# Designs tried in a protein design run: designed miniproteins, single chains, continued (4). Part 52

Each design is a single chain, and the fold is of that chain. pLDDT is the mean over its residues in the fold that is shown.

## One batch from the design tools (miniprotein)

Design m13782
Fold by ESMFold2-Fast:
Structure m13782 (fold): chain A 113 residues (1-113)
Amino acid sequence: MVVNFKIEYEDGVTKVTIEKDGVVNEIIATGEGGEETVLEAIKKALNTPENGYVINVNATKEAVVKAVLEYGTLESLEAMVRSLEKLLQQRGMTAQDQADIARIRARIAELKK
């Protein structure tokens, strides 16, 4: 079983695309909510067999990143780092992007132990 996560940020909206066994669903996070709201949304998306299901949650960008790191497998996290590095080559790296990549890489290193 392989679960792939893709995170996108634009205009205060955090979008997570979740792919499991060929089923693709999305979480759209806006506002100031915490990690638990995102974790419940990820759990719901992973248990939904229909494609195109969209879950709207009240959560910050940081809460979304924390939740995805908790659920991410080694393979999904490595794919996420590659996607982020490619995006950063196009628009440049912010301090927050550098911190986010460092967190993902630290989690990958932990999972490789």
Scores: mean pLDDT 73

Design m13783
Fold by ESMFold2-Fast:
Structure m13783 (fold): chain A 95 residues (1-95)
Amino acid sequence: GPPSKESILRGIALVLDLIGLNLEIERHGATEELAQRIVDLAREILEHADELPEELLRHAVELLEEAVKLLEEQGADPELIEELRRLIEELRAKL
């Protein structure tokens, strides 16, 4: 059925959080804390993926792919990058 108002608002909030974290990484560098926060947010998105509007889920995936690029360019922990890539593939499988 159509997404609930709560699911739409959650999806918007998660997308805004991703935009904010990507901007923090660009501004302050790919710290271990910021890299972990992106991974944790990706896990939260995956937990709620089946409830989120498909368009917001697509935007979240695109923002997570941008996060991977930023983390790689800035020399973040390869284990966190690999975990993030795994979560992105699981999210793509739900689209």
Scores: mean pLDDT 86

Design m13784
Fold by ESMFold2-Fast:
Structure m13784 (fold): chain A 94 residues (1-94)
Amino acid sequence: MAAEAEAQAEALAPLAEKAFASLPEDMRREVLEKIHEVAKKAKEAGLEDLGAKAVADVIQAAAEAYQAGESPEEIAKKVMEVVEKAEKEIEEKE
């Protein structure tokens, strides 16, 4: 559920911040830009709840990958997979 995902994301935010900080500048910029684009699409479509869930899912994926000792490239890949899934869900809802 969205509210539970948001609460979990808040608890994982410090680890997600470390995950993003571990990315090379170019990868970090690309990942953050994609997250921003998906959030903007959700807002423009009136699906702000799906946008919030997408951000929560991204925070969880980044935190879990970082905690598991994944490489910066693997962290970026996992985050991008989550963002692309969210983008498709938003586009299907319009």
Scores: mean pLDDT 77

Design m13785
Fold by ESMFold2-Fast:
Structure m13785 (fold): chain A 65 residues (1-65)
Amino acid sequence: LEDLPEEERALLEKAVDILRRAGPMTPQELAVALGISTATAQRLMDRLVEAGLAVRDEDGRYSLP
């Protein structure tokens, strides 16, 4: 992943762990799980997909490969 503030890096690590355990979820569901805004969750998920750490399905849900 690109250089990120430590707080954003911690959120990415938590997002990966949540996706690994919970399976496919929307940015809104991740936002609730992490206590962040939906916009922040969307950006985190998009960064994970760009890094090859997550995939987006046909329903707009994100999961680990």
Scores: mean pLDDT 77

Design m13786
Fold by ESMFold2-Fast:
Structure m13786 (fold): chain A 50 residues (1-50)
Amino acid sequence: MKTYEVRAYIGTAKITTNVPASSDEDAVKKAAAVLKVPPQQVTIIKEVKR
């Protein structure tokens, strides 16, 4: 499984987190669910390979 670095904006805050996902779309959905924000507020920064 790949790890993706994602960024989300919550009001005035910028949150960056790593999520395990199989694709960019999966990473956005997982981050949105964890941070309780709409997927449109989540951006993929990069894929982190282990």
Scores: mean pLDDT 76

Design m13787
Fold by ESMFold2-Fast:
Structure m13787 (fold): chain A 63 residues (1-63)
Amino acid sequence: MTPQQAALAALPELAAYSREAAERAYEGLKNRDFETVREAVEEALRRAPDNEVLRRALAVLKE
């Protein structure tokens, strides 16, 4: 899974927990700013630590 694919997979999960975080992640993805995407995923994981999609996306985005 590439960072771009991980970001795309995370977007609908982010929207379920925080529309604002999903919007920040989408803007980051458009600008190839994967640090912004990673921060949004980390924020969502604080609310949903057991979300496997977000955990897998974070693992890819940290590489």
Scores: mean pLDDT 80

Design m13788
Fold by ESMFold2-Fast:
Structure m13788 (fold): chain A 82 residues (1-82)
Amino acid sequence: SKIEEIVEKYLKGELSAEEAARKILEELGLDPEDEELLEHAIELLEKFKKSKLSNKELAKKLEFEVETIDGMKLIEEAVKRF
């Protein structure tokens, strides 16, 4: 997958955590300029870089975690409007 390629480039030092996070958000159809999602994606990349997970497993975990935070953020913003 494209996210696996981005993760591999990040692990090789070809992309910064910020560049990799922005590209992952774009591939997931999320806003790469959303500072909260971007910061969380960067933190997950740095955390998972230290794990023994394969690039494929790391990419899948990143997709799940980022999509979960996006969903929770949308719910939190909706609740704050009431």
Scores: mean pLDDT 73

Design m13789
Fold by ESMFold2-Fast:
Structure m13789 (fold): chain A 73 residues (1-73)
Amino acid sequence: SPLDEALRARNAGDYAAAARGFLEAWKATSDPEVRAALREQLEDILREAERAGDEEGVRAARRSLEEIDRDES
């Protein structure tokens, strides 16, 4: 599942793949509680990517968060 792939990517330090996977998991659900948790995961991935100096991960996490914000508008 996208969520399982995102969690594996996060554990491997692949923040770009993790961000994409969490966004796909968010799109696959309409549960607002699950969506809120996935948004928090993306915010956490953004912070971890910034600490790691992973520019690709930072860009992917920001794009995923912007896409979520547009869908909630």
Scores: mean pLDDT 86

Design m13790
Fold by ESMFold2-Fast:
Structure m13790 (fold): chain A 76 residues (1-76)
Amino acid sequence: KAEELKKEGEKLLEQADLIRGTTKVMVHTLLKEAEQSKDEKERQKLIDLANTTMEQGAKAAAELEAKGKALFEEAE
């Protein structure tokens, strides 16, 4: 049981890292689109989207990390 909980915790931490990586790529893409936008309002919306995406990704990753750590704690 303890070893199984540790493996599940490790998987959640891995998923958190994956979310951080994919979020970084999405934010980069949105910022590139903002840079190429000639409309100031469109540029600002893309920047706002990038900021929102970064915030949501960070929150999702933090939740997975918290769950993973809880499983490690339960394993003991």
Scores: mean pLDDT 83

Design m13791
Fold by ESMFold2-Fast:
Structure m13791 (fold): chain A 75 residues (1-75)
Amino acid sequence: GLLKITGRSKDGKTPASGIFSLFYQKFGDQLRGVSYMDNTFVGYVPEEYRDEVLKLVKEILEKYPDAEIDVEPAK
């Protein structure tokens, strides 16, 4: 399966492109179905990388406290 990752900013201070860049650096070609709308990043990563995704989410939130990142199983 795939994980759906949604990244956005509560205050509009953290650009969605910044969140995307961090996911792209970590997962590269594993990052699929990338889209941007209203400063919201959406991407998909294989479920086997779930623990690495959750670790990166914690690291992003430490650097960008206004960021919101949701990780869900893709249907």
Scores: mean pLDDT 79

Design m13792
Fold by ESMFold2-Fast:
Structure m13792 (fold): chain A 62 residues (1-62)
Amino acid sequence: EVDRLRREIEQTNDQITKLMREMLDAKKKGDKKKADELQAQIRKLNEQSGALFRRYRELSRE
């Protein structure tokens, strides 16, 4: 399970990085609606990544 959590964290972080790039591009183009939608997705993924990292830390300790 620890390995599965680690992979999920890495995949989530990769997705965040891609969305951050798209958000910056949208902001540069003046597409505020798209930028706001991407920012909301990034926030949700950051919360998921944080929760997964907390679970990983707890399980790797036990």
Scores: mean pLDDT 80

Design m13793
Fold by ESMFold2-Fast:
Structure m13793 (fold): chain A 120 residues (1-120)
Amino acid sequence: MTVEEAKRELLEVLDRAIEKLQEMIDYLKKHYDPNDPLAQQLIDALESLVEQLRRLKERIEKGEITVNEAIDELEFLVEQLRQLAEFARKHKDPVFQKVADVLEEIARELEEAIEKLKSI
């Protein structure tokens, strides 16, 4: 795999992650009371993750980040996704369980992208 091919695959993974997280944010905002502190905490965390993923994507597209720096940022994002999934999983609300499932899927896809970057 070339560095350019790995960057292209990573950008596709980041785009899918951003889209899935944004769909979850939109769903939560539509279906939960804006004064629900638990739902608002989850929304704020998801919005922060989307911003971090968008910034990482932009830096990769502009060639402003090294492969090692991208790996470090992705590993940090995976940890944040895993922690947020655990937070959601502790709540027996079916919507929070669905959020946890999607966060775990995104974390797995990012972990696969990290392993591909390490193989360059």
Scores: mean pLDDT 85

Design m13794
Fold by ESMFold2-Fast:
Structure m13794 (fold): chain A 102 residues (1-102)
Amino acid sequence: TTVTITLRVKEATENEKRIAGLTLGDAIFSVPGVESVSVNGVEVKSAEELEEIIASKKPGEEIVIEIKAKSKEAAEKAAAVVEHIVNVGLKDVLELVSIKIE
């Protein structure tokens, strides 16, 4: 099962983007049953790699995060965690454009 998440980067400082990327990455990799994560088609193996990707983005740029999960339940949990963190904790740095589970 794959979760496809599209996020848009807002106007934020580099430090705010780094904190957002690291927080999001740590949350995703902490979900049991996540097998792989890719951003714009490139595999990401750590929260620190997601930090660098988000920190590199300009305001208005979109990123597509694909999460491969072992089960539909793990995929739904990963999607829920990302939606919650972005909409509650990271809303000043990241906009949730879409989430799709397949």
Scores: mean pLDDT 85

Design m13795
Fold by ESMFold2-Fast:
Structure m13795 (fold): chain A 69 residues (1-69)
Amino acid sequence: DRQAEAERLLKQAEELVKKAIEAYKNGDKSTAARYIAAIGVLEAGLLIMGDEETAERVRKLYEEALKKM
């Protein structure tokens, strides 16, 4: 089920946003950068699956994370 998989990827992106912000605030900028990169990979995966709507939601999470750093 592609919808269930897309929802799981979105959930992972939400978790990665929290981890990225936490790592950045803790001074671990390299770990924060790795979490940000992982969010981008999830967006790319959703686009390959043809789920542009969920990909756009992940992109917004990515932008919000960067704005908090």
Scores: mean pLDDT 86

Design m13796
Fold by ESMFold2-Fast:
Parts: C-alpha cells; structure tokens; sequence
Structure m13796 (fold): chain A 80 residues (1-80)
C-alpha cells in the first residue's frame, strides 16, 4: 500500500535527520580541516549543480543524499 510506504519513508527520514543534527558540528569541523574533503565537495557541486542528492553523494555525504532521495520519493508517492 502506498500509504504504508509513505509512513515507512517518513519514519526513516525522521531517524536520519535526528542522527544528522547530532553530528552536524563534527562534520563542519571536518570540512574546515580536511582539504581533500573540500576539493571533493567543490567537484561534486560543479558536476551536479542541479541534483542535490547526487552532489551530496559524490561529496561523500551519503546520509544527506539519502535524506534528499527519501524526501523526493515521499513527494512522488503523495502525488499518486
């Protein structure tokens, strides 16, 4: 059922957002101190300027990419 799939995705999204917020400060410090990570982010942004999920995934932010993809899937399911 579509409704059950939406509920499962919303639950997964909430769990990911909670985990993401707790580690946000550590991630910011990593970006500031890791030149390889900064270069990876720059290249990801240039390669996928209009695709936030791919940009995040290319930069190594798999949790962020998953959050974006789940959000997109929820929106698509709600249209049906």
Amino acid sequence: EIEKKIEELEKELKELLLKYSKKGKERVEKIKTDPELREKIRKAFEKYPDDLAKMMEEAGFKDSAKIVRISEEIVDLKKK
Scores: mean pLDDT 73

Design m13797
Fold by ESMFold2-Fast:
Structure m13797 (fold): chain A 86 residues (1-86)
Amino acid sequence: MVEVKLPVSGTVPGAAAGVYTILATAYDANGNLVGTASSGPVQIDADGSFSAVLTLRLPPGTYTVVSELLDSDGTVVATFTQTLTV
């Protein structure tokens, strides 16, 4: 297992300014779920911009990481996909 820092940033037009949570899910090349990480509270600015760094522990390999931005009700307001090589 390798500890990996995953930066997640973006802009969500029309999102209310406030505090959100990011949930990241890592999938292997076969589409199997291999890991999850959650952020602490993430502040979205009035322009919809945000940034956070998540920590994942994964074996060496190439993964597709899907990050979901959740509001205080747990509603997914945005999704971001990244390729991660460990």
Scores: mean pLDDT 80

Design m13798
Fold by ESMFold2-Fast:
Structure m13798 (fold): chain A 100 residues (1-100)
Amino acid sequence: MEAKEEIKKMLEEAGAAQESLDLVDSLPEELWPDLLVVLRYQRNKATASAEERARAREALFRMAEAALERLLKEQGLAPEEQARRLAEFRAAFAEVVAAE
């Protein structure tokens, strides 16, 4: 509840469209703390430490992985194929982080 309200306030202050605010309502509650970490980093990007940046990347990764896992389950893919797609995503994300 608290995380959701803070997220909506940050998005509103950033000039986000109503559609973006509505998307927050559709997110699982377990992802709101991770989204908060990312939004706090974006708001304070100019003064953020390397550690805060790393935490924001980890939070973004967790949210993206959870969203992909949900999508794969909703599409009815076999557990083996789901595991393969998640492994490919993890590898791609690790490469992006290394290229930073």
Scores: mean pLDDT 71

Design m13799
Fold by ESMFold2-Fast:
Order: sequence, then structure tokens, then C-alpha cells
Structure m13799 (fold): chain A 71 residues (1-71)
Amino acid sequence: LPELDEAQQQERLELIRVANEMVDKLESLLDIPSSEAVYLLGQMIDRGLAEGYRTAQQLRDFLEREIEKLK
């Protein structure tokens, strides 16, 4: 099978896309600047990875739940 690197890179791009969407949601929900939203999201992603979440889907679900709890 061709390039595992390609599949992993695509997954990272998915994570970046999700992160950008979540930053926008955090900025709107908390009325905070983008820099602060990025910092908070980074902390959430780091915690998800520490918990053992490895896929974009797992991290997306984790982030979505965390942000929903802020409502």
C-alpha cells in the first residue's frame, strides 16, 4: 500500500481544519480574541492526546464535547 505518510498528513490537515472551526466557535461563545481561543484549544488538544486519543475523529469528538460544556 502506498505512503502511510500521506494518510497521516491528511489526518493532520483534518485536525487543523477542526481546530480552526473550534477556535471560531470558542471566540464566538466566550467573546474572546482569537489568540486566547487558540491557546485554550491547544490545551484541550494536548489533554486529548495525553488521554490517548490519536485520530482526528477522536480528538474532534473530545473537543466538541468540551466546547459544548462551555454553553
Scores: mean pLDDT 74

Design m13800
Fold by ESMFold2-Fast:
Structure m13800 (fold): chain A 73 residues (1-73)
Amino acid sequence: TEEVLKLLTSAQEALDKGDFEGAVVLLEEAARLSKSPEAKEYLRLAARAAAEGNVAEARKYIKLARDALLEYE
């Protein structure tokens, strides 16, 4: 969980800098490492939005994934 949350922070920074390719890689890695099925799905949606250059949608799904990870034990 901690490693996944760090990847989300890095992905957010990549999006803020316009590094969409870097954000996609980080979000896909976060999805791979996540044990929460709900968070995994949101992270895949975030990666897709980032690949499309849709920063607002990507940020929305990153927030939803983070919230799902914090609820998953």
Scores: mean pLDDT 83

Design m13801
Fold by ESMFold2-Fast:
Structure m13801 (fold): chain A 65 residues (1-65)
Amino acid sequence: SHMKKLQEITEEAQRNAYGMARKGYEAGLVKQVEEQIKQWEASPDPISQAGAEAARKALEEAKAA
C-alpha cells in the first residue's frame, strides 16, 4: 500500500530528527539544531514538517531535564 510506505518513511524521519536534536543538544550545538528545524518548517513537505515537530519535542524535553 502506498499509504503504508509513506507512514513508514514519516516515522523514520521523525525518529532520525528526534535523535539528531538530542545529540545536538548534548554536543552544545543547540543553535545549529534550531536552524535545521527552521529549514524543515519552511519546507512545504509534510515529512520535513513532521521531522521538525519531533526535533522540537526532543529539544524541549532535553531543556526540561
Scores: mean pLDDT 83

Design m13802
Fold by ESMFold2-Fast:
Structure m13802 (fold): chain A 69 residues (1-69)
Amino acid sequence: SKEELRNHLITTHGVPRSVVESKSTEELEEILKELEKLQKELLRDYLAGKISPEEATQRVRDKVWELLK
């Protein structure tokens, strides 16, 4: 459901509630796909010791703001 998608984006990916409430279901699904792609890359790099948790957090924040313009 749209509410399940919204809650997942907020709780799992840290997307602000106001942003999630302003977007269509299709826009939210595109945001989810981009964030999942980034998280897979960051997890791989983290497990390989190539990226710090702070750097991973910043990259997620940057991507969220990029997708919300």
Scores: mean pLDDT 79

Design m13803
Fold by ESMFold2-Fast:
Structure m13803 (fold): chain A 89 residues (1-89)
Amino acid sequence: SVYDELKAQLDLLADPANAHLRTVENLKELAKKILEAFKNGEISAEQAEELATRLIDIIASKPESKTNIEMSVIETGLASLVAATRSLL
């Protein structure tokens, strides 16, 4: 399922061995995929909240998240998705 594919990508990025893959472009692409999957009804509100929260945690673990404008925008978008999905649960 789309959920399983997105979860696998998050699991891969969450692995400390793959810290080098936590680039702005990879985080931005995954955030976009989560948002589009929810918008298209491919994942539930509960699944979207879970995936978005996990990606926020990964972004927050990066020192660059405090100084990189793109990372800040991605985190804000994901936080908005979490708030919206929680209001539906």
Scores: mean pLDDT 82

Design m13804
Fold by ESMFold2-Fast:
Structure m13804 (fold): chain A 62 residues (1-62)
Amino acid sequence: SSEEKQKKLEEMTKSIYEKLLELNKSRGETSPEVKEQIKKQSEVIAETALNIIQVGDDFDKS
């Protein structure tokens, strides 16, 4: 359902964002501008991942 997809998107975005922040923090100081970019990239990555998963499900049904 649309609600489930949005919930998964938010959960994946949060997980990706936290992981990317952790990786960047281990490399040194992260500027607020970099954090904003990581947040936006996390949303794009999460949406792409969910779309790939959906395509996989459709392929398995064929």
Scores: mean pLDDT 73

Design m13805
Fold by ESMFold2-Fast:
Structure m13805 (fold): chain A 76 residues (1-76)
Amino acid sequence: SSLEKLRKGAIEAAKNNPGSRATAGIVGRETRRILTEAGVDEETARRYANRVAEAVLAGDAEKVDETLREAERLAK
């Protein structure tokens, strides 16, 4: 799935580019786009996008993985 691919990339981004606002912003925008395309409401998609972006910025790969796995279940 698009979210599974994003999750793998976002985990690597958190590990390799902690503190990068640009990288966090890309991951957040992609999370929101994929969730809304999957039929998730805009407010829920925005909350998940913000959580993932914050986790990427913090370099918290485990939090990135947990949050996007939750998003993957929500998108079904």
Scores: mean pLDDT 86

Design m13806
Fold by ESMFold2-Fast:
Structure m13806 (fold): chain A 65 residues (1-65)
Amino acid sequence: MAATYEELLAQGKELARYLIETGQAHLLPDVIAAISERAKRAGLSDAQVEELEKEITAFAEELLA
């Protein structure tokens, strides 16, 4: 079944938080790439995938501030 934008955004934010809390922030680019690949497989548009990557990155940057 196809995942929604909201589900993938929530998963990406949860994974970003987990990596930061466990001292694995260096893995964030790989996790963002994996979520983007899942979004493409779910049939999300290129614009939605780009927005998803930006939102997860911004969330991670806020947690690291």
Scores: mean pLDDT 82

Design m13807
Fold by ESMFold2-Fast:
Structure m13807 (fold): chain A 94 residues (1-94)
Amino acid sequence: NSLARQAIQLASSFPDQDFRDAAMDAAYVASQVRVGRDDLLRLVLDTVLAAQDAPLSNRRQTAVLLRQGADYLRRGDVDRALQLLRQALQIASL
C-alpha cells in the first residue's frame, strides 16, 4: 500500500528511535488489519506528518498512543485503535 510506504519512509527520517519504531510499527500493522482500510493508514501518515513540527515531549506522547493503537489493531479492536490514533494525531498537531 502506497500510504503505508509513505508513512514508513517519513517515520524513518525522525531522529528519535522510539518515535520511528512506534510509527513504523503502527503503519505496518494498519496495512495488515484489513484490505482497503486506507483510513487507518491515512491517520498514521497524517500523525507522522504533524509530528515533524512537534516538540519532543509531544512526539513521546504520540509514540505511546501509536503503540497502543497498533496493539489494539493486533487484537482486532479497530474502533479503539481509531480513537487512539486520532488522539495521537491531536497530540502531534499541538
Scores: mean pLDDT 84

Design m13808
Fold by ESMFold2-Fast:
Structure m13808 (fold): chain A 79 residues (1-79)
Amino acid sequence: SEFAKKAAEGAYEAAKRFGTEQSAHDARLGSGLGAEIGKDKYGAMFAAYVAAYGSNLYSGATPEQAKEAARLAFEKALE
C-alpha cells in the first residue's frame, strides 16, 4: 500500500541519520511489514516509529538520538 511505502521510506531516512546502511535497510523492511499488517495510515506510522527506534539503538545510537529518528520516521509516514 502507499501507506506502507511511506512508512518504509520514513524509517529508512530516519535510521540512516544515526545508523548504518544495514540498520536503515532493516528499518525499512520492518516498517513496511508492520504497515502491511496494520493496513492503515496509523499502523504504518507506528511501524515506522518502532523500526527506526530499534534499528538506531542496534547501531549504537543513544536513546535520545533513536527517539529523534523515530519521531522523524513517524512524521514522514504522516505525509
Scores: mean pLDDT 74

Design m13809
Fold by ESMFold2-Fast:
Structure m13809 (fold): chain A 98 residues (1-98)
Amino acid sequence: AKPVAVLEVKFVFTPDGKVESEGSYEAEAFNLKGTLPKQTLTFPSVEEALKYVDEIIEEAKKAGAEVEEKRELDEDGVLTYELKITFDEETIQKSLSG
């Protein structure tokens, strides 16, 4: 099916439990595209920060979205997590129908 909306989000996890998020979105059916503002969240631990991102992925999958993940760990212990979340027309219609 043709993608109706695509959300690309990058999370950068620092060893002290901080998460920086940035991204972009495009909804072709609405002629809408833009950039998400950079945000910083603080968690008590990296484990809790990872659970937060895992919950976002699970919720997107429950909504019927396709999720592509890319992970990169650098020498300083910084983990970069890139997500591409795609919604098609059928998925959106099912969400509106219950």
Scores: mean pLDDT 72

Design m13810
Fold by ESMFold2-Fast:
Structure m13810 (fold): chain A 99 residues (1-99)
Amino acid sequence: MMTPLQRIGRAAIALPLAEIAGEDLEEVRESLRDDGLLWAAEKTENNPELRELAREAARRALELYEEAVKNADDPEVVEKKRAEILEIWTEVGRAVEAA
């Protein structure tokens, strides 16, 4: 289901998303390392343009996650929000690969 670009994009926004959500950054970093995607997060953090893109994408993704949770009893709404999140990951992943 997830493309390579979506995996890269998800990894790139993982640390900004965890920071906004108040999650443990060390646990997120370990998860990224286990997935072989820590490089995407580090590349994003070290590039100011990618960092700003990832922060904005993380805010958008968090809003969509919250909407999905609020509508957990509506499969169509959840699926639509999931598709929108996958599109965000694709956009960020493409930007990371292009940099």
Scores: mean pLDDT 85

Design m13811
Fold by ESMFold2-Fast:
Structure m13811 (fold): chain A 79 residues (1-79)
Amino acid sequence: AAAAKAALERQLRQALESAKRGAVEGAKNLVETMVKQALAHGVDPAEVSELLLKAADEARAAGQTELAEHLEALAAELA
């Protein structure tokens, strides 16, 4: 679980960097894949939701509104 949580945190950072470079659809797909992987490896859905909301705040602060909205929607599904 800890390794899968760390992998999700790392991929959320990579998704934001990809979105900043214009690869928004790729960033969304990466996030969805990593969320499914984290859940499959036993990360608590509430912890995944919390990480997604934190990443959404970071994306919004960086002007990546579309990615932020996608992260918020995924977090809401896990709440």
Scores: mean pLDDT 83

Design m13812
Fold by ESMFold2-Fast:
Structure m13812 (fold): chain A 75 residues (1-75)
Amino acid sequence: MQAALIPLQQAYQAGYQEGLATPTTASPEELEARLAAAQAELDRLLSQPDLDPDKVLGTAYQVGLYEGQLARAQA
């Protein structure tokens, strides 16, 4: 509560928990490709001079979602 929680981290954690709870039919290789693409997009958005917070938070959620789905697939 007193820790500086960046909304970006909140979006990522929400996605990760959803990914852990949601089974997927995607292969681990497909999930890794989606994760890599989402991470690249997040890095691109964060490097933009005019930051779009909705896109940044949505992409952070997607990164978390794919990481959660990969963690679930490896369990």
Scores: mean pLDDT 77

Design m13813
Fold by ESMFold2-Fast:
Structure m13813 (fold): chain A 77 residues (1-77)
Amino acid sequence: SRAEAEAIVAATKEQLDRIFKEKGYEGFGEATKIFMETVRQLEALEDDPAFRRSLILEVAAHLAELQLKALKEKLKG
């Protein structure tokens, strides 16, 4: 269902937040694996391609923001 797909997105965002909070830059690899797993779950669960794409882009945008923040922190020393 749409609600189930949205719940997966919310849970993934929380998991990504935890990874970057705990590991910062060292979390990049784990975060990427979690993102790819979420994409697979959304592809299996959501048959509306437009809605599925919007959810994938939402998670991708959140990941990109966290990655940029972690990179800025790493480069700052």
Scores: mean pLDDT 87

Design m13814
Fold by ESMFold2-Fast:
Structure m13814 (fold): chain A 89 residues (1-89)
Amino acid sequence: SLLDQAITLLRQAIHLLLQGGSPSGRRAALLTRRAIGLIRQGDLQRAIRLLQRALRLAEEASRDARDPDSVRRGITLIRQALTLIRQGL
């Protein structure tokens, strides 16, 4: 399903955000993990709001991260997952 694909992308994004090595990246990863829980519960609107907050933190992380390229790839995967979640509404 589209939601299963979104969850797979978000799990990959969490790994990439953590590889970046920044505090904002770790916070973005935590919000992304919480959003996966909300997707599984069917609360897609709250999941979208958390992912938007995670994106803001990940964008901050891309400026200060030890590995900004991993953070940018994580941002791309979150944006792709958001598109799939919106199609699932």
Scores: mean pLDDT 90

Design m13815
Fold by ESMFold2-Fast:
Structure m13815 (fold): chain A 73 residues (1-73)
Amino acid sequence: YQEEFDRLRQEEIDAINAALEAYEKGDKETAVELIGSAPGFAAILYGINKAEGASTEELIEDAKRILENLQAE
């Protein structure tokens, strides 16, 4: 399932990139919403961290780390 795995990974990468772009434009609310609705592990981690009271900045930093790891694969 290399094709299926690559597609799902790319969808997660694209979603995180869209969220980071919104954050860079100053739309923090849209950025947080996009991360929370992203496919894959990023949305799960976001949900956990948000429930534990993580700040918007911390959620964005976590998303950047996930993106780096996905791009390294």
Scores: mean pLDDT 71

Design m13816
Fold by ESMFold2-Fast:
Structure m13816 (fold): chain A 81 residues (1-81)
Amino acid sequence: PTYLITGIVTSADGSRGYIDLRLDNLSPQPGDRLRILSIDDDGNVTVQNLTTGQTATGRILYASLIPQVGDIIHIEQVIPL
């Protein structure tokens, strides 16, 4: 299944921004934290759920800052697509 995730991304320096992410699988829940493991030039990402340890692929649809590998996404909303 595919999900629209909205949330807050926090960078290593403490910078915070809004993020919208399409996420494939993972069964994400509001309140979960995802770590960005990889980002490509098209905004495709691999993320890890820090609660379950499971990984999923996705795509950044919007961000108010430039997300970096290692950034943490705090999930606020999950919408099934």
Scores: mean pLDDT 87

